Designed miniproteins, single chains, continued (5). Designs and how they scored, part 71

Each design is a single chain, and the fold is of that chain. pLDDT is the mean over its residues in the fold that is shown.

## One batch from the design tools (miniprotein)

Design m18439
Fold by ESMFold2-Fast:
Structure m18439 (fold): chain A 79 residues (1-79)
Amino acid sequence: SYKEALEGFNSLPEELQKKIIEEAERLIKEGKLPEDATEEDLQKALEEKLGIKLPEGLGLVPEISSLLGIWKIRRAVGL
């Protein structure tokens, strides 16, 4: 659930939380997500890039969800 995803993310070390957010921002800036990217696509890309398994529903975490929202807007306007 959303609450479990948020609690899972918040249970991670602060350095790892920051690294996850920075990597999500990088994926968005570099356009390395599918055009129709879902929360699951973003989580898979982050797990593959970081080489670790992350808490389920990571894309529902507000900081990460907002980045996915930016990606969807960017794609909708052809950027």
Scores: mean pLDDT 75

Design m18440
Fold by ESMFold2-Fast:
Structure m18440 (fold): chain A 79 residues (1-79)
Amino acid sequence: SRERLLAAARRLVRTEFPDLSEEEVERIAEQVVARLLELARRFGWDRVVETLEADAAASKDPAAAAALRAMAAALRELA
């Protein structure tokens, strides 16, 4: 669901920017979700999911990798 995608995006933003306020985290997470949905509509859902999975595999931060995989799973459910 979009709510799952947003929750995963919030986790990624908090992991990358731990000093941000909850209001800033929410704003950036909404922008990330909007951009991912735009990219999925333009270039295909499978391509965006594959990109997130590749980014997760390349990540040295286990928390960031987990958030990216959760975003990929949520996008797959929306397709």
Scores: mean pLDDT 86

Design m18441
Fold by ESMFold2-Fast:
Structure m18441 (fold): chain A 77 residues (1-77)
Amino acid sequence: KALETAQETKEAVISLVKQGKYETAVEVVETTEKELEKRGQLTPEIKKSLEELKKAAENGDLEKAEEAGKKLVEAAE
């Protein structure tokens, strides 16, 4: 389900950002977007939340990553 993938992506990205692994966090977001697109589960709301999460990860912005991750989970419900 999209919700499970969203929850796993949120936890993985936040953990990686906390570790300073910003490039790896971005790769996780990009992989999730492609996987959800292939499954026909990439809604506009999910896509927007993933784009926000990717930007937060690129900038190492933990607070914005947590906010975007929460929005991603809400969009996948």
Scores: mean pLDDT 86

Design m18442
Fold by ESMFold2-Fast:
Structure m18442 (fold): chain A 74 residues (1-74)
Amino acid sequence: MEEEELDGEVEYALLLIRYAITKLHIKRHGVTKEDLEEMLKTLRELLEVAQRLGLPDDFIADIEKEIAEVEKKL
């Protein structure tokens, strides 16, 4: 069985890395609608994991703000 506590932290870390890579990719080659959709998907997964891990409200609010900014560009 998966280790629940470590899996949540690892999942969150991997999503942060994916998000950072996507942002870097966009900054290097320009933004496409597909890139924005991938960012939005990753941010939504980050939000769900952050809520499951019980992260502070301001941290969750920052993720929600990033989601809104990406949605605004779509």
Scores: mean pLDDT 77

Design m18443
Fold by ESMFold2-Fast:
Structure m18443 (fold): chain A 99 residues (1-99)
Amino acid sequence: LQEEIDRLAAEAAATELDEAEIAQIRARMLRLQAEILAQRDDPADQREAEMYRLAAVHLEQNRPAEALRAVADFAIRDADPATAERIRADLAATLARQA
């Protein structure tokens, strides 16, 4: 799974892709991260996986603001604020690179 994430990241960086194609690659990466977390039996990891899956759905539908909202909702309800802020910052930086 990590090797597939690395491959997708390389594709996003190496090719001349439009914003919609990059968003689809990012959504795929989030789904793979969710699969990695879902392999663990820790309830906290399961909740984080659900957040990644929800964010991926919004990116697939070209709704980056809703993807960020999903991360914010997770921060309030389920995650340590510091961990959620790191995830939010990473997603925001990824979306900003597309602007």
Scores: mean pLDDT 67

Design m18444
Fold by ESMFold2-Fast:
Structure m18444 (fold): chain A 63 residues (1-63)
Amino acid sequence: VTGTVIKNEGGYTIINLGKDQVKIGDKFRVEGGENEVTVVEVYDDYSKISGVLPIGTKLTLVK
């Protein structure tokens, strides 16, 4: 599962993946980078990740 950063707010990253695709505690790898980030909040059509990433960054769910 691959998501995209759509917004940054208050030290959090917002991605375009919701409750049907991700759960709290899921980890993503930053595409083109070495970092893992953790889902901290999940909503119907978006989720929040701890930390700030550039808008448009692609993230892949760790298996």
Scores: mean pLDDT 79

Design m18445
Fold by ESMFold2-Fast:
Structure m18445 (fold): chain A 75 residues (1-75)
Amino acid sequence: AREEAERLTREGDKLFEQKKYEEAAKLYERALEVAPPEDLPLILLRLASAYLALGKEEKAREAVEEARRARRALE
């Protein structure tokens, strides 16, 4: 699961670097489905960045709030 989430996140990062933000967001969303709780905050922040690049400010805000909650749950 973690290895699969890491693979999906790396592929998303490559697409983000190519400015394929919608495709990157889809891969980050898939990574969230298989990621362990400890990896959720960083993937959610990547997803928020992709949403911001797409002009989806409300979705980006929601992803940041989810990242904060996921981080707090680990403490």
Scores: mean pLDDT 85

Design m18446
Fold by ESMFold2-Fast:
Structure m18446 (fold): chain A 83 residues (1-83)
Amino acid sequence: SHMEELLEKLREALENEDFETAAEILRELAQHPEVAQHREEILPLLREAIALLSKHHGDPRTEALEQAVLELLARLDAMELLD
C-alpha cells in the first residue's frame, strides 16, 4: 500500500540520516487521511526521528525534520514522546 511504502522510505531515510527526505515523508504522513489508523506503526519511527534530532542537536540542517516531527506528533496526539 502507499502507507507501507511511505513507512519503509521513512525508515531508510532515518537510517541514512537523510534529514530532508525524512522531513518530506513525515509531512506527507501528517496530511494522509489514514495516518491515525497507522499510529502504532508510525510511533516507533517518530521515536527514531526524535533520537536523530537529539544526536544532531543545534544542526540547522535538521530544522525541517524537527518541524515535521512536531506536526505529526500533534496530529497523532503523541507529544508525550518528547518526554
Scores: mean pLDDT 87

Design m18447
Fold by ESMFold2-Fast:
Structure m18447 (fold): chain A 65 residues (1-65)
Amino acid sequence: SVASYAAMELLKAAAGVEGEELEVRIEGDKVTLVAKQDTPKVREIIEAMVEVAKKMGAKEVTVEF
């Protein structure tokens, strides 16, 4: 949903993640998180974003490295 997109962009900004390191793509009830690097910090942020996506009603969440 549009609300999920806004929440994830704010979470990304608050975590200090550069736009090129992590992308969020939303298509209806599907959320895809694309990470350029596999680091402990990026994984921590992804775990938080997956939980936010689920709470906001995402039916499918995928992570790509």
Scores: mean pLDDT 69

Design m18448
Fold by ESMFold2-Fast:
Structure m18448 (fold): chain A 65 residues (1-65)
Amino acid sequence: SKEEIKSKIEKLEKDYQENVRRLTAEIEAARAAGDEEKVQDLENLRTFMELFYKKEIEKLKKEAE
């Protein structure tokens, strides 16, 4: 149903925001520690995560049309 799809989108958006907050804090901690390799790994993870959530949300929005 359209209502179920809207609920799924809201959950994904909330999960995405929570994950961004956690990764941002971890990246800042790694930078403070001077761990350049860990910073790069976490930034790569954030990029892949952003692409994943964008794709899933766009897919659900299209299904809700």
Scores: mean pLDDT 85

Design m18449
Fold by ESMFold2-Fast:
Structure m18449 (fold): chain A 71 residues (1-71)
Amino acid sequence: MKVELSVSEVGGVTVVRWKDPKHGEGAALTPIPAENAEVSYDEKTDKVIIKDTKTGKVYTASPDDSLARKA
């Protein structure tokens, strides 16, 4: 399944939004600037991966969590 990802920034926080036919629409907030955020989707684990390129810290969000992670 192909998940559509969009990345934006609000006040130094990276906002990743996703849309897929299974979960609908969701969002995850990550407390890093978008310039430091590498965003990818791992189809094997069904998770959005957000990597802070400055610190090496990795955050994950699942489309199943979309109801809990609204923008």
Scores: mean pLDDT 68

Design m18450
Fold by ESMFold2-Fast:
Structure m18450 (fold): chain A 77 residues (1-77)
Amino acid sequence: MASPEEKETIEATLRREFAPLLANGAQAAAAGDSAKATQLRDEIMARAKELFPEHANAAAAIAQRLADEAEVRGQSA
């Protein structure tokens, strides 16, 4: 279980490191390319686990949330 301090550090790092992948995921979702959006989300989650192996589940959950937020924003009416 990640502490609140660790969680904040993980989220900040993921936002910085994965900004281009998150943007590409949002664009794919907006274009209706669900396969590309899913591929990018899976890649972000896998890389998050690799960056934070001691908090892999927390890192993956945060990465998934960031990817989902980007996709929802891209698909919003």
Scores: mean pLDDT 78

Design m18451
Fold by ESMFold2-Fast:
Structure m18451 (fold): chain A 81 residues (1-81)
Amino acid sequence: AVEKMLEGVELYIEAHRNLITGKMSEEEARKLVAEAERLATEGLEEATPEEREEALKKIAEMEAAAKAELGPLVEARLAAA
Protein backbone atom coordinates (compact mmCIF):
# COMPACT_ATOMS: atom_id res chain seq x y z
CA ALA A 1 0.00 0.00 0.00
CA VAL A 2 2.46 2.70 1.17
CA GLU A 3 5.17 1.30 -1.14
CA LYS A 4 2.88 1.58 -4.20
CA MET A 5 1.87 5.15 -3.32
CA LEU A 6 5.51 6.20 -2.91
CA GLU A 7 6.52 4.45 -6.17
CA GLY A 8 3.70 6.29 -7.94
CA VAL A 9 4.93 9.64 -6.60
CA GLU A 10 8.53 8.80 -7.62
CA LEU A 11 7.40 8.03 -11.20
CA TYR A 12 5.35 11.24 -11.29
CA ILE A 13 8.41 13.29 -10.22
CA GLU A 14 10.64 11.43 -12.74
CA ALA A 15 8.18 12.14 -15.58
CA HIS A 16 8.21 15.87 -14.76
CA ARG A 17 12.01 15.93 -14.37
CA ASN A 18 12.52 14.31 -17.78
CA LEU A 19 9.87 16.49 -19.44
CA ILE A 20 11.33 19.72 -17.95
CA THR A 21 14.89 18.78 -18.99
CA GLY A 22 13.71 17.75 -22.49
CA LYS A 23 14.91 14.14 -22.02
CA MET A 24 11.53 12.69 -23.04
CA SER A 25 8.58 13.59 -25.23
CA GLU A 26 5.23 14.81 -23.89
CA GLU A 27 3.74 11.44 -24.97
CA GLU A 28 6.37 9.47 -23.00
CA ALA A 29 5.85 11.72 -19.94
CA ARG A 30 2.08 11.20 -20.20
CA LYS A 31 2.58 7.41 -20.15
CA LEU A 32 4.73 7.63 -17.00
CA VAL A 33 2.12 9.90 -15.35
CA ALA A 34 -0.59 7.34 -16.19
CA GLU A 35 1.52 4.55 -14.60
CA ALA A 36 2.20 6.79 -11.57
CA GLU A 37 -1.54 7.43 -11.16
CA ARG A 38 -2.29 3.69 -11.45
CA LEU A 39 0.24 2.79 -8.72
CA ALA A 40 -0.91 5.65 -6.45
CA THR A 41 -4.59 4.65 -6.88
CA GLU A 42 -3.89 0.96 -6.15
CA GLY A 43 -1.84 1.91 -3.09
CA LEU A 44 -4.54 4.27 -1.83
CA GLU A 45 -7.24 1.59 -2.26
CA GLU A 46 -5.13 -0.94 -0.29
CA ALA A 47 -4.07 1.55 2.42
CA THR A 48 -5.44 1.82 5.95
CA PRO A 49 -6.05 5.36 7.28
CA GLU A 50 -2.79 5.06 9.27
CA GLU A 51 -0.76 3.96 6.21
CA ARG A 52 -2.33 6.82 4.22
CA GLU A 53 -1.21 9.35 6.88
CA GLU A 54 2.34 7.91 6.87
CA ALA A 55 2.46 8.01 3.06
CA LEU A 56 1.27 11.65 3.01
CA LYS A 57 4.15 12.66 5.32
CA LYS A 58 6.69 10.93 3.05
CA ILE A 59 5.04 12.37 -0.07
CA ALA A 60 5.31 15.89 1.42
CA GLU A 61 9.07 15.33 1.94
CA MET A 62 9.42 13.98 -1.63
CA GLU A 63 7.52 16.99 -3.04
CA ALA A 64 9.73 19.42 -1.10
CA ALA A 65 12.87 17.68 -2.44
CA ALA A 66 11.48 17.66 -5.99
CA LYS A 67 10.63 21.39 -5.86
CA ALA A 68 14.15 22.16 -4.62
CA GLU A 69 15.64 20.09 -7.50
CA LEU A 70 13.22 20.99 -10.32
CA GLY A 71 12.63 24.68 -9.50
CA PRO A 72 16.05 25.74 -10.88
CA LEU A 73 15.59 23.40 -13.88
CA VAL A 74 12.20 24.95 -14.73
CA GLU A 75 13.76 28.44 -14.53
CA ALA A 76 16.67 27.35 -16.75
CA ARG A 77 14.33 25.83 -19.34
CA LEU A 78 12.11 28.93 -19.40
CA ALA A 79 15.21 31.12 -19.86
CA ALA A 80 16.38 28.85 -22.73
CA ALA A 81 12.99 28.82 -24.48
Scores: mean pLDDT 75

Design m18452
Fold by ESMFold2-Fast:
Structure m18452 (fold): chain A 71 residues (1-71)
Amino acid sequence: MMEKAREAAKQIAKAVAEGDVEKAIELARELGKELGSESVELAAIQAVRTAAEKGDPSIAEKAILAAAEVD
């Protein structure tokens, strides 16, 4: 579980860094489905939006890992 979340978090953060917010949101949605967790999906999508708004991809990575750890 955590290893998949860690890899997905890196890919999502990379998409945010590339300015591809739509791709980052899709990756966040797929992560939630793969983990079977709506809370991780919603947290990841919110983290992507916040990271894009602030221009800091690390916000997405940190928030996704924190959500996955609780789940």
Scores: mean pLDDT 79

Design m18453
Fold by ESMFold2-Fast:
Parts: C-alpha cells; sequence; structure tokens
Structure m18453 (fold): chain A 81 residues (1-81)
C-alpha cells in the first residue's frame, strides 16, 4: 500500500470497529481529508493520520481518549504501509 492508502485504510477499519457513531463519523471525515493529501514518506502519513484523527475526534471525546484512538490508528497505518 502507498502511505496514503495505508492511512486511509487504518482510519476506515477503526471506524468499522467503533460502536460510537460520533467516533465513526469523525474517523471517516479524517479519512476523507487525508485522501486529498500527498505524502513524501510513511512518517508524514502517520503524523497526518494522528493529527487529523485528533482534530476530528476533539468535539466528541475527551483529549485523553482522542489521543489514545489517534495513536492506535497511526500505529496501524505505519504497520499497513
Amino acid sequence: LSPREAAVKALREAAKETPDPRVREALLRAAERLSEMEFADVAEAVRATYRLATEELAPHVSPEEAERIASDIASRAAQLA
């Protein structure tokens, strides 16, 4: 997978696994935003995944929960790339 494809896949897979519809929608929005971006390497895509997931989750969950979810997804993106 390209770095972008890996990141989008990680976000969409996490969205399918969450029971919270607000978290699901936030992760799908992050995936949509990320799909419009270009990355030079895996590290850039991973950082963007963390940043965009955190931004979209911020209105719906605590900062600690947003960081936990975003970190898990970013790690998954790195493994898929």
Scores: mean pLDDT 84

Design m18454
Fold by ESMFold2-Fast:
Structure m18454 (fold): chain A 82 residues (1-82)
Amino acid sequence: DYIDNLLSIPQNRKQLMNDMDNLGKSDPNSYQILKDMMDRINKLNLDASTKSLTLSDDERKALADQTRDQQNKLLEEALKKI
């Protein structure tokens, strides 16, 4: 929800991309950490979307909760490394 809301607002997405571009120029190591995190989050979202089509309502809720928790942990880990 939080990350989805952040990325679904075009202005917030542009701001995040500009911040990442500036980070890449001033701190390429931090940029690489954030890029790796975003790639992992994208993979988790894709896998979750695919699996949800074959799951029961309870399983879909559990998968959504697990995916959100994993996304938040990846974001926290990346931010701690920066």
Scores: mean pLDDT 72

Design m18455
Fold by ESMFold2-Fast:
Structure m18455 (fold): chain A 75 residues (1-75)
Amino acid sequence: MGMERAREIVELARELMTEEELEELEELNRREKELEELAKQGNKEAFKELMEVGVRKLDFAVKRVVEAREELKKK
């Protein structure tokens, strides 16, 4: 269930993101989608990169949630 967990965390983080961070997330989403199509065709290198991009996206989302929590404390 890694994909579902990552999606839920990313969706939560998305609510807390700035416009610039949403753009960066969209770039990661585009990369992931491209790699997913290649992996579906049997490209093992694309599958490996897809997993790494997924982890990076999750890390980005978690970092955003933590930083947004600190930003909310300041207001």
Scores: mean pLDDT 73

Design m18456
Fold by ESMFold2-Fast:
Structure m18456 (fold): chain A 93 residues (1-93)
Amino acid sequence: KRKRILEILASLTMAAMYAYLNGDYETAEVLNETATRAARLLEEGKLEEAARAVIEGAERAKELVEKSEIPKEAKERLIKELERIKREAEEVL
């Protein structure tokens, strides 16, 4: 459903803000780019493609978080949130 992808986009934006505030600018950029791409696909009615873009972006963001030097607690929170976002996107497929 379109509404479910919109909720996922909000979660991506919040995760990007959290990454940025903790000094992980690369992860924040990837998540913002992912949200922008998924929103464009959603506008085109390509719900399955939008969900796949979210899954790909969340996986890439997770790899960047794991390599980052941000505090351990921030890493654990971001990884957990990215895994949740990925699961929600997989449910759209």
Scores: mean pLDDT 88

Design m18457
Fold by ESMFold2-Fast:
Structure m18457 (fold): chain A 95 residues (1-95)
Amino acid sequence: DLLERLREALEAAKTAEQYALIALGAAAVKAGLSAEEVEKLIEELSKKKDTKTIAELYKEMAEKLGSKYAYKAIEAAEKGDVEKAREYAEKALEE
């Protein structure tokens, strides 16, 4: 179960950006992407070097995937709010 793997990643995560990526992963899985597609998406996005430019791309992806909680997790990560990023990632996994 892809969502179970993302929940395990949530427990291991420590940074606001990691929580935002988990929320995006959950949104992508719920939109019908495969495990490999989700892993490649997360890896590809994580390899881009400008955090602000990437955050805008993440937000647009969250909007296209229809996940308000993934969007909010990314906004929290932009502010360095680890607690809110985790909260929204948990909600993205549950919605």
Scores: mean pLDDT 76

Design m18458
Fold by ESMFold2-Fast:
Parts: sequence; C-alpha cells; structure tokens
Structure m18458 (fold): chain A 63 residues (1-63)
Amino acid sequence: SSAQQIKELQQQMIEFGRQLQKEIEAARSLADEAASQARLRELQERFYQFQIQYAEELEKARE
C-alpha cells in the first residue's frame, strides 16, 4: 500500500540521517583540516542527492 511505502521511506530517511550524523562527527574529528573540510563537502553533496531521490520516491508513492 502507499501508506506502507511512505512509512518505509520515512524509516530510510531517519536511518540515513543517523548515519550522516555519525559520519559528520567523524569528519569533524579528523586532525587534517583540509581532509575534514573535503569530507564534509562530500557528505553535504550526498545529503542533497538523497533529498532529491527521497522527494522523487515520495511523489511516486503518493500516485
């Protein structure tokens, strides 16, 4: 059902957020400032791509 699909997408988003939080904290803990900044930029880009994909899948689930 659409309700079940939406619930599964919401759970995936929550788990992605938790994993992203851990990876951001790990990146901030890097002794090399340049490496830390590069990793944070990669994580930011991955987050934006996930938001786009999530929005598309949510729209499809509502059809």
Scores: mean pLDDT 82

Design m18459
Fold by ESMFold2-Fast:
Structure m18459 (fold): chain A 83 residues (1-83)
Amino acid sequence: SELQARALAIQREMQRRLEAGDLRAKLYATKEPLTKEQVVALAEEAVAEGYSLIAVGQVNSEEELEEIRKELEEARKELEERR
């Protein structure tokens, strides 16, 4: 499948960057749920901009956005501690 091939290519590139010690993350927050195609497209955009990790969440308020941001920060700290 085309979508699966695109997703695998992006996962491979992100993994390569993470293994090289690049832990730059980008957060996307939307009020509408994203399709798999939209998530893959955002990941491709983030990789093109130099990011190695993305977090995508649906939010109805700024409180939900802040919660997702905290989860992303905790994940980054855990990855740093494991290296």
Scores: mean pLDDT 75

Design m18460
Fold by ESMFold2-Fast:
Structure m18460 (fold): chain A 67 residues (1-67)
Amino acid sequence: MEKIDLSSLSPEDQKKIEEIVEKFRKGLEEAFKLAKNPPEDEEEDIEKAVEAHKIDTAKEILAAKQE
């Protein structure tokens, strides 16, 4: 389970991950506006955090399926 491949998940699980990631991205954008001035490359920082969260979410779903 070290490498996560989203294509190994069902379409429903992939959609769940997408929705969670979208919410997380929007939350980060809002937090950056509220917590500090937008960074020089806000999108890059958001993408890094979003990728990490996407991997964590995929691991959670895969772990639940692995029984």
Scores: mean pLDDT 68

Design m18461
Fold by ESMFold2-Fast:
Structure m18461 (fold): chain A 81 residues (1-81)
Amino acid sequence: ADALLEEGLKAAREGDFETARRHFEEAAEQGSALAELALGRLLAEQGDYEGAIEAYERAKELDPSLAEDVEEAIRQLREEA
């Protein structure tokens, strides 16, 4: 999971957003809360606010310690909608 998250972050930095999304989705399927958070941020940048909110909610469910950061991110996105 962590290795897939790292590969996804590397792909995003190189501008390969399709590869980044695939790696984040694979890491998230393995239970990575950080991958769900990264996926949410990627979807928000692409204008998919509904997808971003869903990913953020899953991140919070997987790791409750992320709740404050997730709730703030969702609040900001809902102000855009």
Scores: mean pLDDT 80

Design m18462
Fold by ESMFold2-Fast:
Structure m18462 (fold): chain A 85 residues (1-85)
Amino acid sequence: SEREKIQKELAELMSEIGRIQIKASEALDNKDYETLKELIKEMKKLRDQLERLSEKMNERLKETADKLISGVDTLIKKYEELLKE
């Protein structure tokens, strides 16, 4: 069903966001700011995909997606602040 497809896509996006967070932590530990910069770009793309997916969601799934988007936006801001010269 369309709902099952949306739930699967949401789970895949959540998994990818988690993967990027782990890589970002590793990049920060290694002071690898070039890798962190690329990971921020990937995170922004996933955030946009999640926002587009949320437009197809019912109210309950959309609430979950909106909280996740807010969390991702907070992380992007934090990582971008760390990249400021």
Scores: mean pLDDT 84

Design m18463
Fold by ESMFold2-Fast:
Structure m18463 (fold): chain A 62 residues (1-62)
Amino acid sequence: EEEFEREVARALAEIELAIAKKYGPDTPELQAAIDEGSRAVNDPDATIEELEAAARKVREAS
């Protein structure tokens, strides 16, 4: 149950990262958010809260 919710959060974060990399502005703020989000997505121990925070930061920087 919790693992499923975490994988959904990770997938949503991956989608936000992909959109930002393809269509986002070329700013230092977005690049930092993408770098941090990529680390969270690639961390198997990342929490749902961390994955959601990464997605939000990328969206806000976009």
Scores: mean pLDDT 81

Design m18464
Fold by ESMFold2-Fast:
Structure m18464 (fold): chain A 95 residues (1-95)
Amino acid sequence: ADEEGWRAIDLMGEGDKAYKAGKYDEAVKLYEEALRLWPGDPFVEFALAKAYEKAGKYDKAAEIYRRLSDRFEQAGSPALAEAWRKKADELEKKA
């Protein structure tokens, strides 16, 4: 991993600690920084979406789950794509 890769790993680790501590807004900020370093990384996107959901930011969480759905559809996993789309639809109803 390059320097940016190591920084993203550190940000993910700190984000996970914040998430486990119930500090969801802090986890969001850390995961958003990690995603800027690794744009389109599905593991970072999933972590960020979960943190948005726990922070009550349902619209933002739904947007990421739709991006995950599109990614899985492009990867040839339509069943997983549908699962992510259903998750996004459920969150949009809560917003």
Scores: mean pLDDT 83

Design m18465
Fold by ESMFold2-Fast:
Structure m18465 (fold): chain A 63 residues (1-63)
Amino acid sequence: FKVGDIVRALVDVEEAGDSILGLKVGERVRVLRVREDGLAEVQSLSTGRVGWVGTEHLEKVEA
C-alpha cells in the first residue's frame, strides 16, 4: 500500500506511549506515511487520531 490508501487493522494493536496508535481489529485508517523499516503513520477514520503502526498489522481495503 501507499500514502493515501485506506487500510484495516488485521489484529488488535496496543497503544504504546504517544507514538504508537492503538487500533482494534477491523478498524480503518488512512495512510499518511510509509517507512522502509515497516512502520506507517496512519490516521484512524473512526477517532481521527494519528500515530504509527507496524505495516504487518495492516491490509489494504479494496473499495
Scores: mean pLDDT 77

Design m18466
Fold by ESMFold2-Fast:
Structure m18466 (fold): chain A 81 residues (1-81)
Amino acid sequence: SAAAEEIRRRFAEAKALIAGDPSLSPEEKARLLATLDRGLAAALEIAKTDPEAAVLVVDALLHELQKLVPGLRAALARLRA
C-alpha cells in the first residue's frame, strides 16, 4: 500500500542518517537502529488494519527520537516539508 511504502521510506531515511552520523558511537548506532527496526515492524503491523494510525505511530516514534540524534532531527524536518 502507499502508506506502507511511505512508512518504509521514512524509516530507511532515518536509518541512513543514524548510520552516517559521526557524533554517534557504534554502540549508540546499533541501539538506535534496533529501535527503528522495532518501530518499523510495529508500524507495518498496524498498517495492515489501520494505515492512518500507522502513520501517526511513525510520526510519534520519530518525534520522540529527534532530541537524541541531530541528524534524525534534520531528517524529520525534511520529511515534514
Scores: mean pLDDT 75

Design m18467
Fold by ESMFold2-Fast:
Structure m18467 (fold): chain A 68 residues (1-68)
Amino acid sequence: MSPLEKVLERARRAALEAVRQALEQGLSRQQALDVGLQEAVRVLQSDPSLTPQQITQIMRKILDELES
């Protein structure tokens, strides 16, 4: 896998896990999505090779997956 695919997969898994934990704690779906997106941004921003534009594109894909 490319380095970009690895970072995307890591961010996606972090977002999904955060959403799952938030829902288990009784948070609303909207609150769980917000927590998941915040965790994904944190993971992506930790990678110095990603541009802000790439982070935005990856975040849109993660949001679409979380809403599906």
Scores: mean pLDDT 80

Design m18468
Fold by ESMFold2-Fast:
Structure m18468 (fold): chain A 78 residues (1-78)
Amino acid sequence: SLEEQLEKVYEELRKTVERLRAAIDAGAPRDELVRLLQEMETKYLELLKLAPIDDPRVQELMREFQEVRRRAAAKLAA
């Protein structure tokens, strides 16, 4: 069902956001941060195809995605 697909994609993005956050906090090498950032953006695009934008859970995860993306970009710019 669409609901089951949305839940799976939501959980995949959530896990990828947490993985990238952990890598940033651990001071992972540039190439690892790039790989994880690309993976996270791929999962984000997949969620965007399925997600109702007005869902509070989706909005919260999108805010976390944007925060982690900005932190990764800052590390890569240094």
Scores: mean pLDDT 83

Design m18469
Fold by ESMFold2-Fast:
Structure m18469 (fold): chain A 74 residues (1-74)
Amino acid sequence: DEERRRRLKAAQIENEARKQAMDILKKLGKEELGRRVGGSTIEDALALARKEPEAKEAAEILEQGLKEAKAVLE
C-alpha cells in the first residue's frame, strides 16, 4: 500500500529529526528538554524548542524534519 509506505517514511523522518534535536540539546546541557523533545510529537517538540533561545539549532532541525515529513505525505 503506497499510502502506508508514505506514512512510514514520514514517521522515519520525524524520528530522525527528534533524535538529532535531542543530541544537540544534550550537548548544550539541556538533557531534560532533550528527553521531553524525544517523547513528544514533532509539532510539540518544535514548540518546546522554540521557547528556548539557546535551542535555536534544535528548533531548526525539528522544523526542517516536519516540512520534509509533510512533503512525503502530500
Scores: mean pLDDT 82

Design m18470
Fold by ESMFold2-Fast:
Structure m18470 (fold): chain A 56 residues (1-56)
Amino acid sequence: MIQQVIDQTRQLLGDDEADDFRQWADQMLQQGTPQSQVAQQLRQQLQQSVALRQQL
């Protein structure tokens, strides 16, 4: 689940953004945040970032 969101981020926003999302996800998981919550938060962040960048 998380990996799919990261892969989509790479495709839509680029490698740097995908790497940032991966690092953030890893930190959240290490802190004990459930995978489902991390994946959901990443999807929301991706949607917001894509909306901002698609108009550039």
Scores: mean pLDDT 79

Design m18471
Fold by ESMFold2-Fast:
Structure m18471 (fold): chain A 75 residues (1-75)
Amino acid sequence: AASQALIEAAEWGKRLAEEHPLDRAVEEIARRFGVPVEKVRAMVEGLITGDGLEPSQALGAAAAHALAVKEGWHS
């Protein structure tokens, strides 16, 4: 289901914070989902600086959003 796929993408994105520096994690998300790296970077930056999210949470949210964009679920 779409909900389960989004949860799995978010969990994967959170794990990137443990394995990679932030900028490299952003590049991994962009590459996996075929989303422009600048859009992923802007989202992660906005979530951290604007919404005060921890890097792992921001990466999780960005990964789920990137999947939704790739699949056309961004309504």
Scores: mean pLDDT 82

Design m18472
Fold by ESMFold2-Fast:
Structure m18472 (fold): chain A 90 residues (1-90)
Amino acid sequence: EEEKQKILNYLDEMEKLVEEAKKDPSKRDEYKRRITEIASEALKVATPEQKQLLTKAVNAALKMLDDPSKFDEYYAEFKKYVEEIKKLLE
């Protein structure tokens, strides 16, 4: 229960950072670092199945920051993996 809540909190924090990065592209490197740090913490408490989806979500988030021209495409991919992780936590 506590570990599930931690993963949900990490996912929420990553989503907020991605949304902030869209509004302020000048801080992309800082947001990439913060997302990577949060992902590292989430992976420590995740099950093997959750780790696969977390890795895919993180990769989508980093791609959004690397290529802003495809932000909406990668954001949809990120949201899809986040929802799949949330279903595993139910």
Scores: mean pLDDT 80

Design m18473
Fold by ESMFold2-Fast:
Structure m18473 (fold): chain A 81 residues (1-81)
Amino acid sequence: NVKKILEYIRKKIEENGEEEIYVRAMGIYKKIKEDPSMTLEEVEKELENPSKEILELALEYAEEHNNEEVIKTVKELLEKL
């Protein structure tokens, strides 16, 4: 189940030209790597209405990969919460 969720997230990151969905997907990916109990239904909910936790995890992931554009987008999304 975790493997299918990670592949789904990876596909969304690769196929989606919308940086906001990419950001949410990164946060979910990082959460699943640390806590693999997350279900596909929970993933879908976080993609539609991202929690502060998921956005903060996305920021950490972007900083680990030195992605300046994504870091900026995540910070803007956190300010809008």
Scores: mean pLDDT 72

Design m18474
Fold by ESMFold2-Fast:
Structure m18474 (fold): chain A 83 residues (1-83)
Amino acid sequence: MKAREGAVLASVSGVMAAGSTASLLMAKSQGTEEMKEQARADVRAMAELSRDALERARALGDEASAALAEKSLATSEAIAEQL
C-alpha cells in the first residue's frame, strides 16, 4: 500500500542522508587526507543504497517515494563533491 511503502522509503532516505552528512563532518573536524578519501568512498556507497531505494520505489509505482529517493541520491553525490 502506498502510504506504508512511502513511510519505509522515507525512513531509508533519511538515514542515508544523515550518514552522508556525518561522514562529511568527521572528515572536516578531524580530517587527514586519508580520512577525506575514506569519507568520499563511504558517501559513494550511501549513494548506491539510495539508488537501490529509487529502483524499488519505481517498481512499486510510488512516485512520491521515488522523488524522495532521488533527492537522497543527489544529496549524497553533492556531499562527495565537497570532500
Scores: mean pLDDT 67

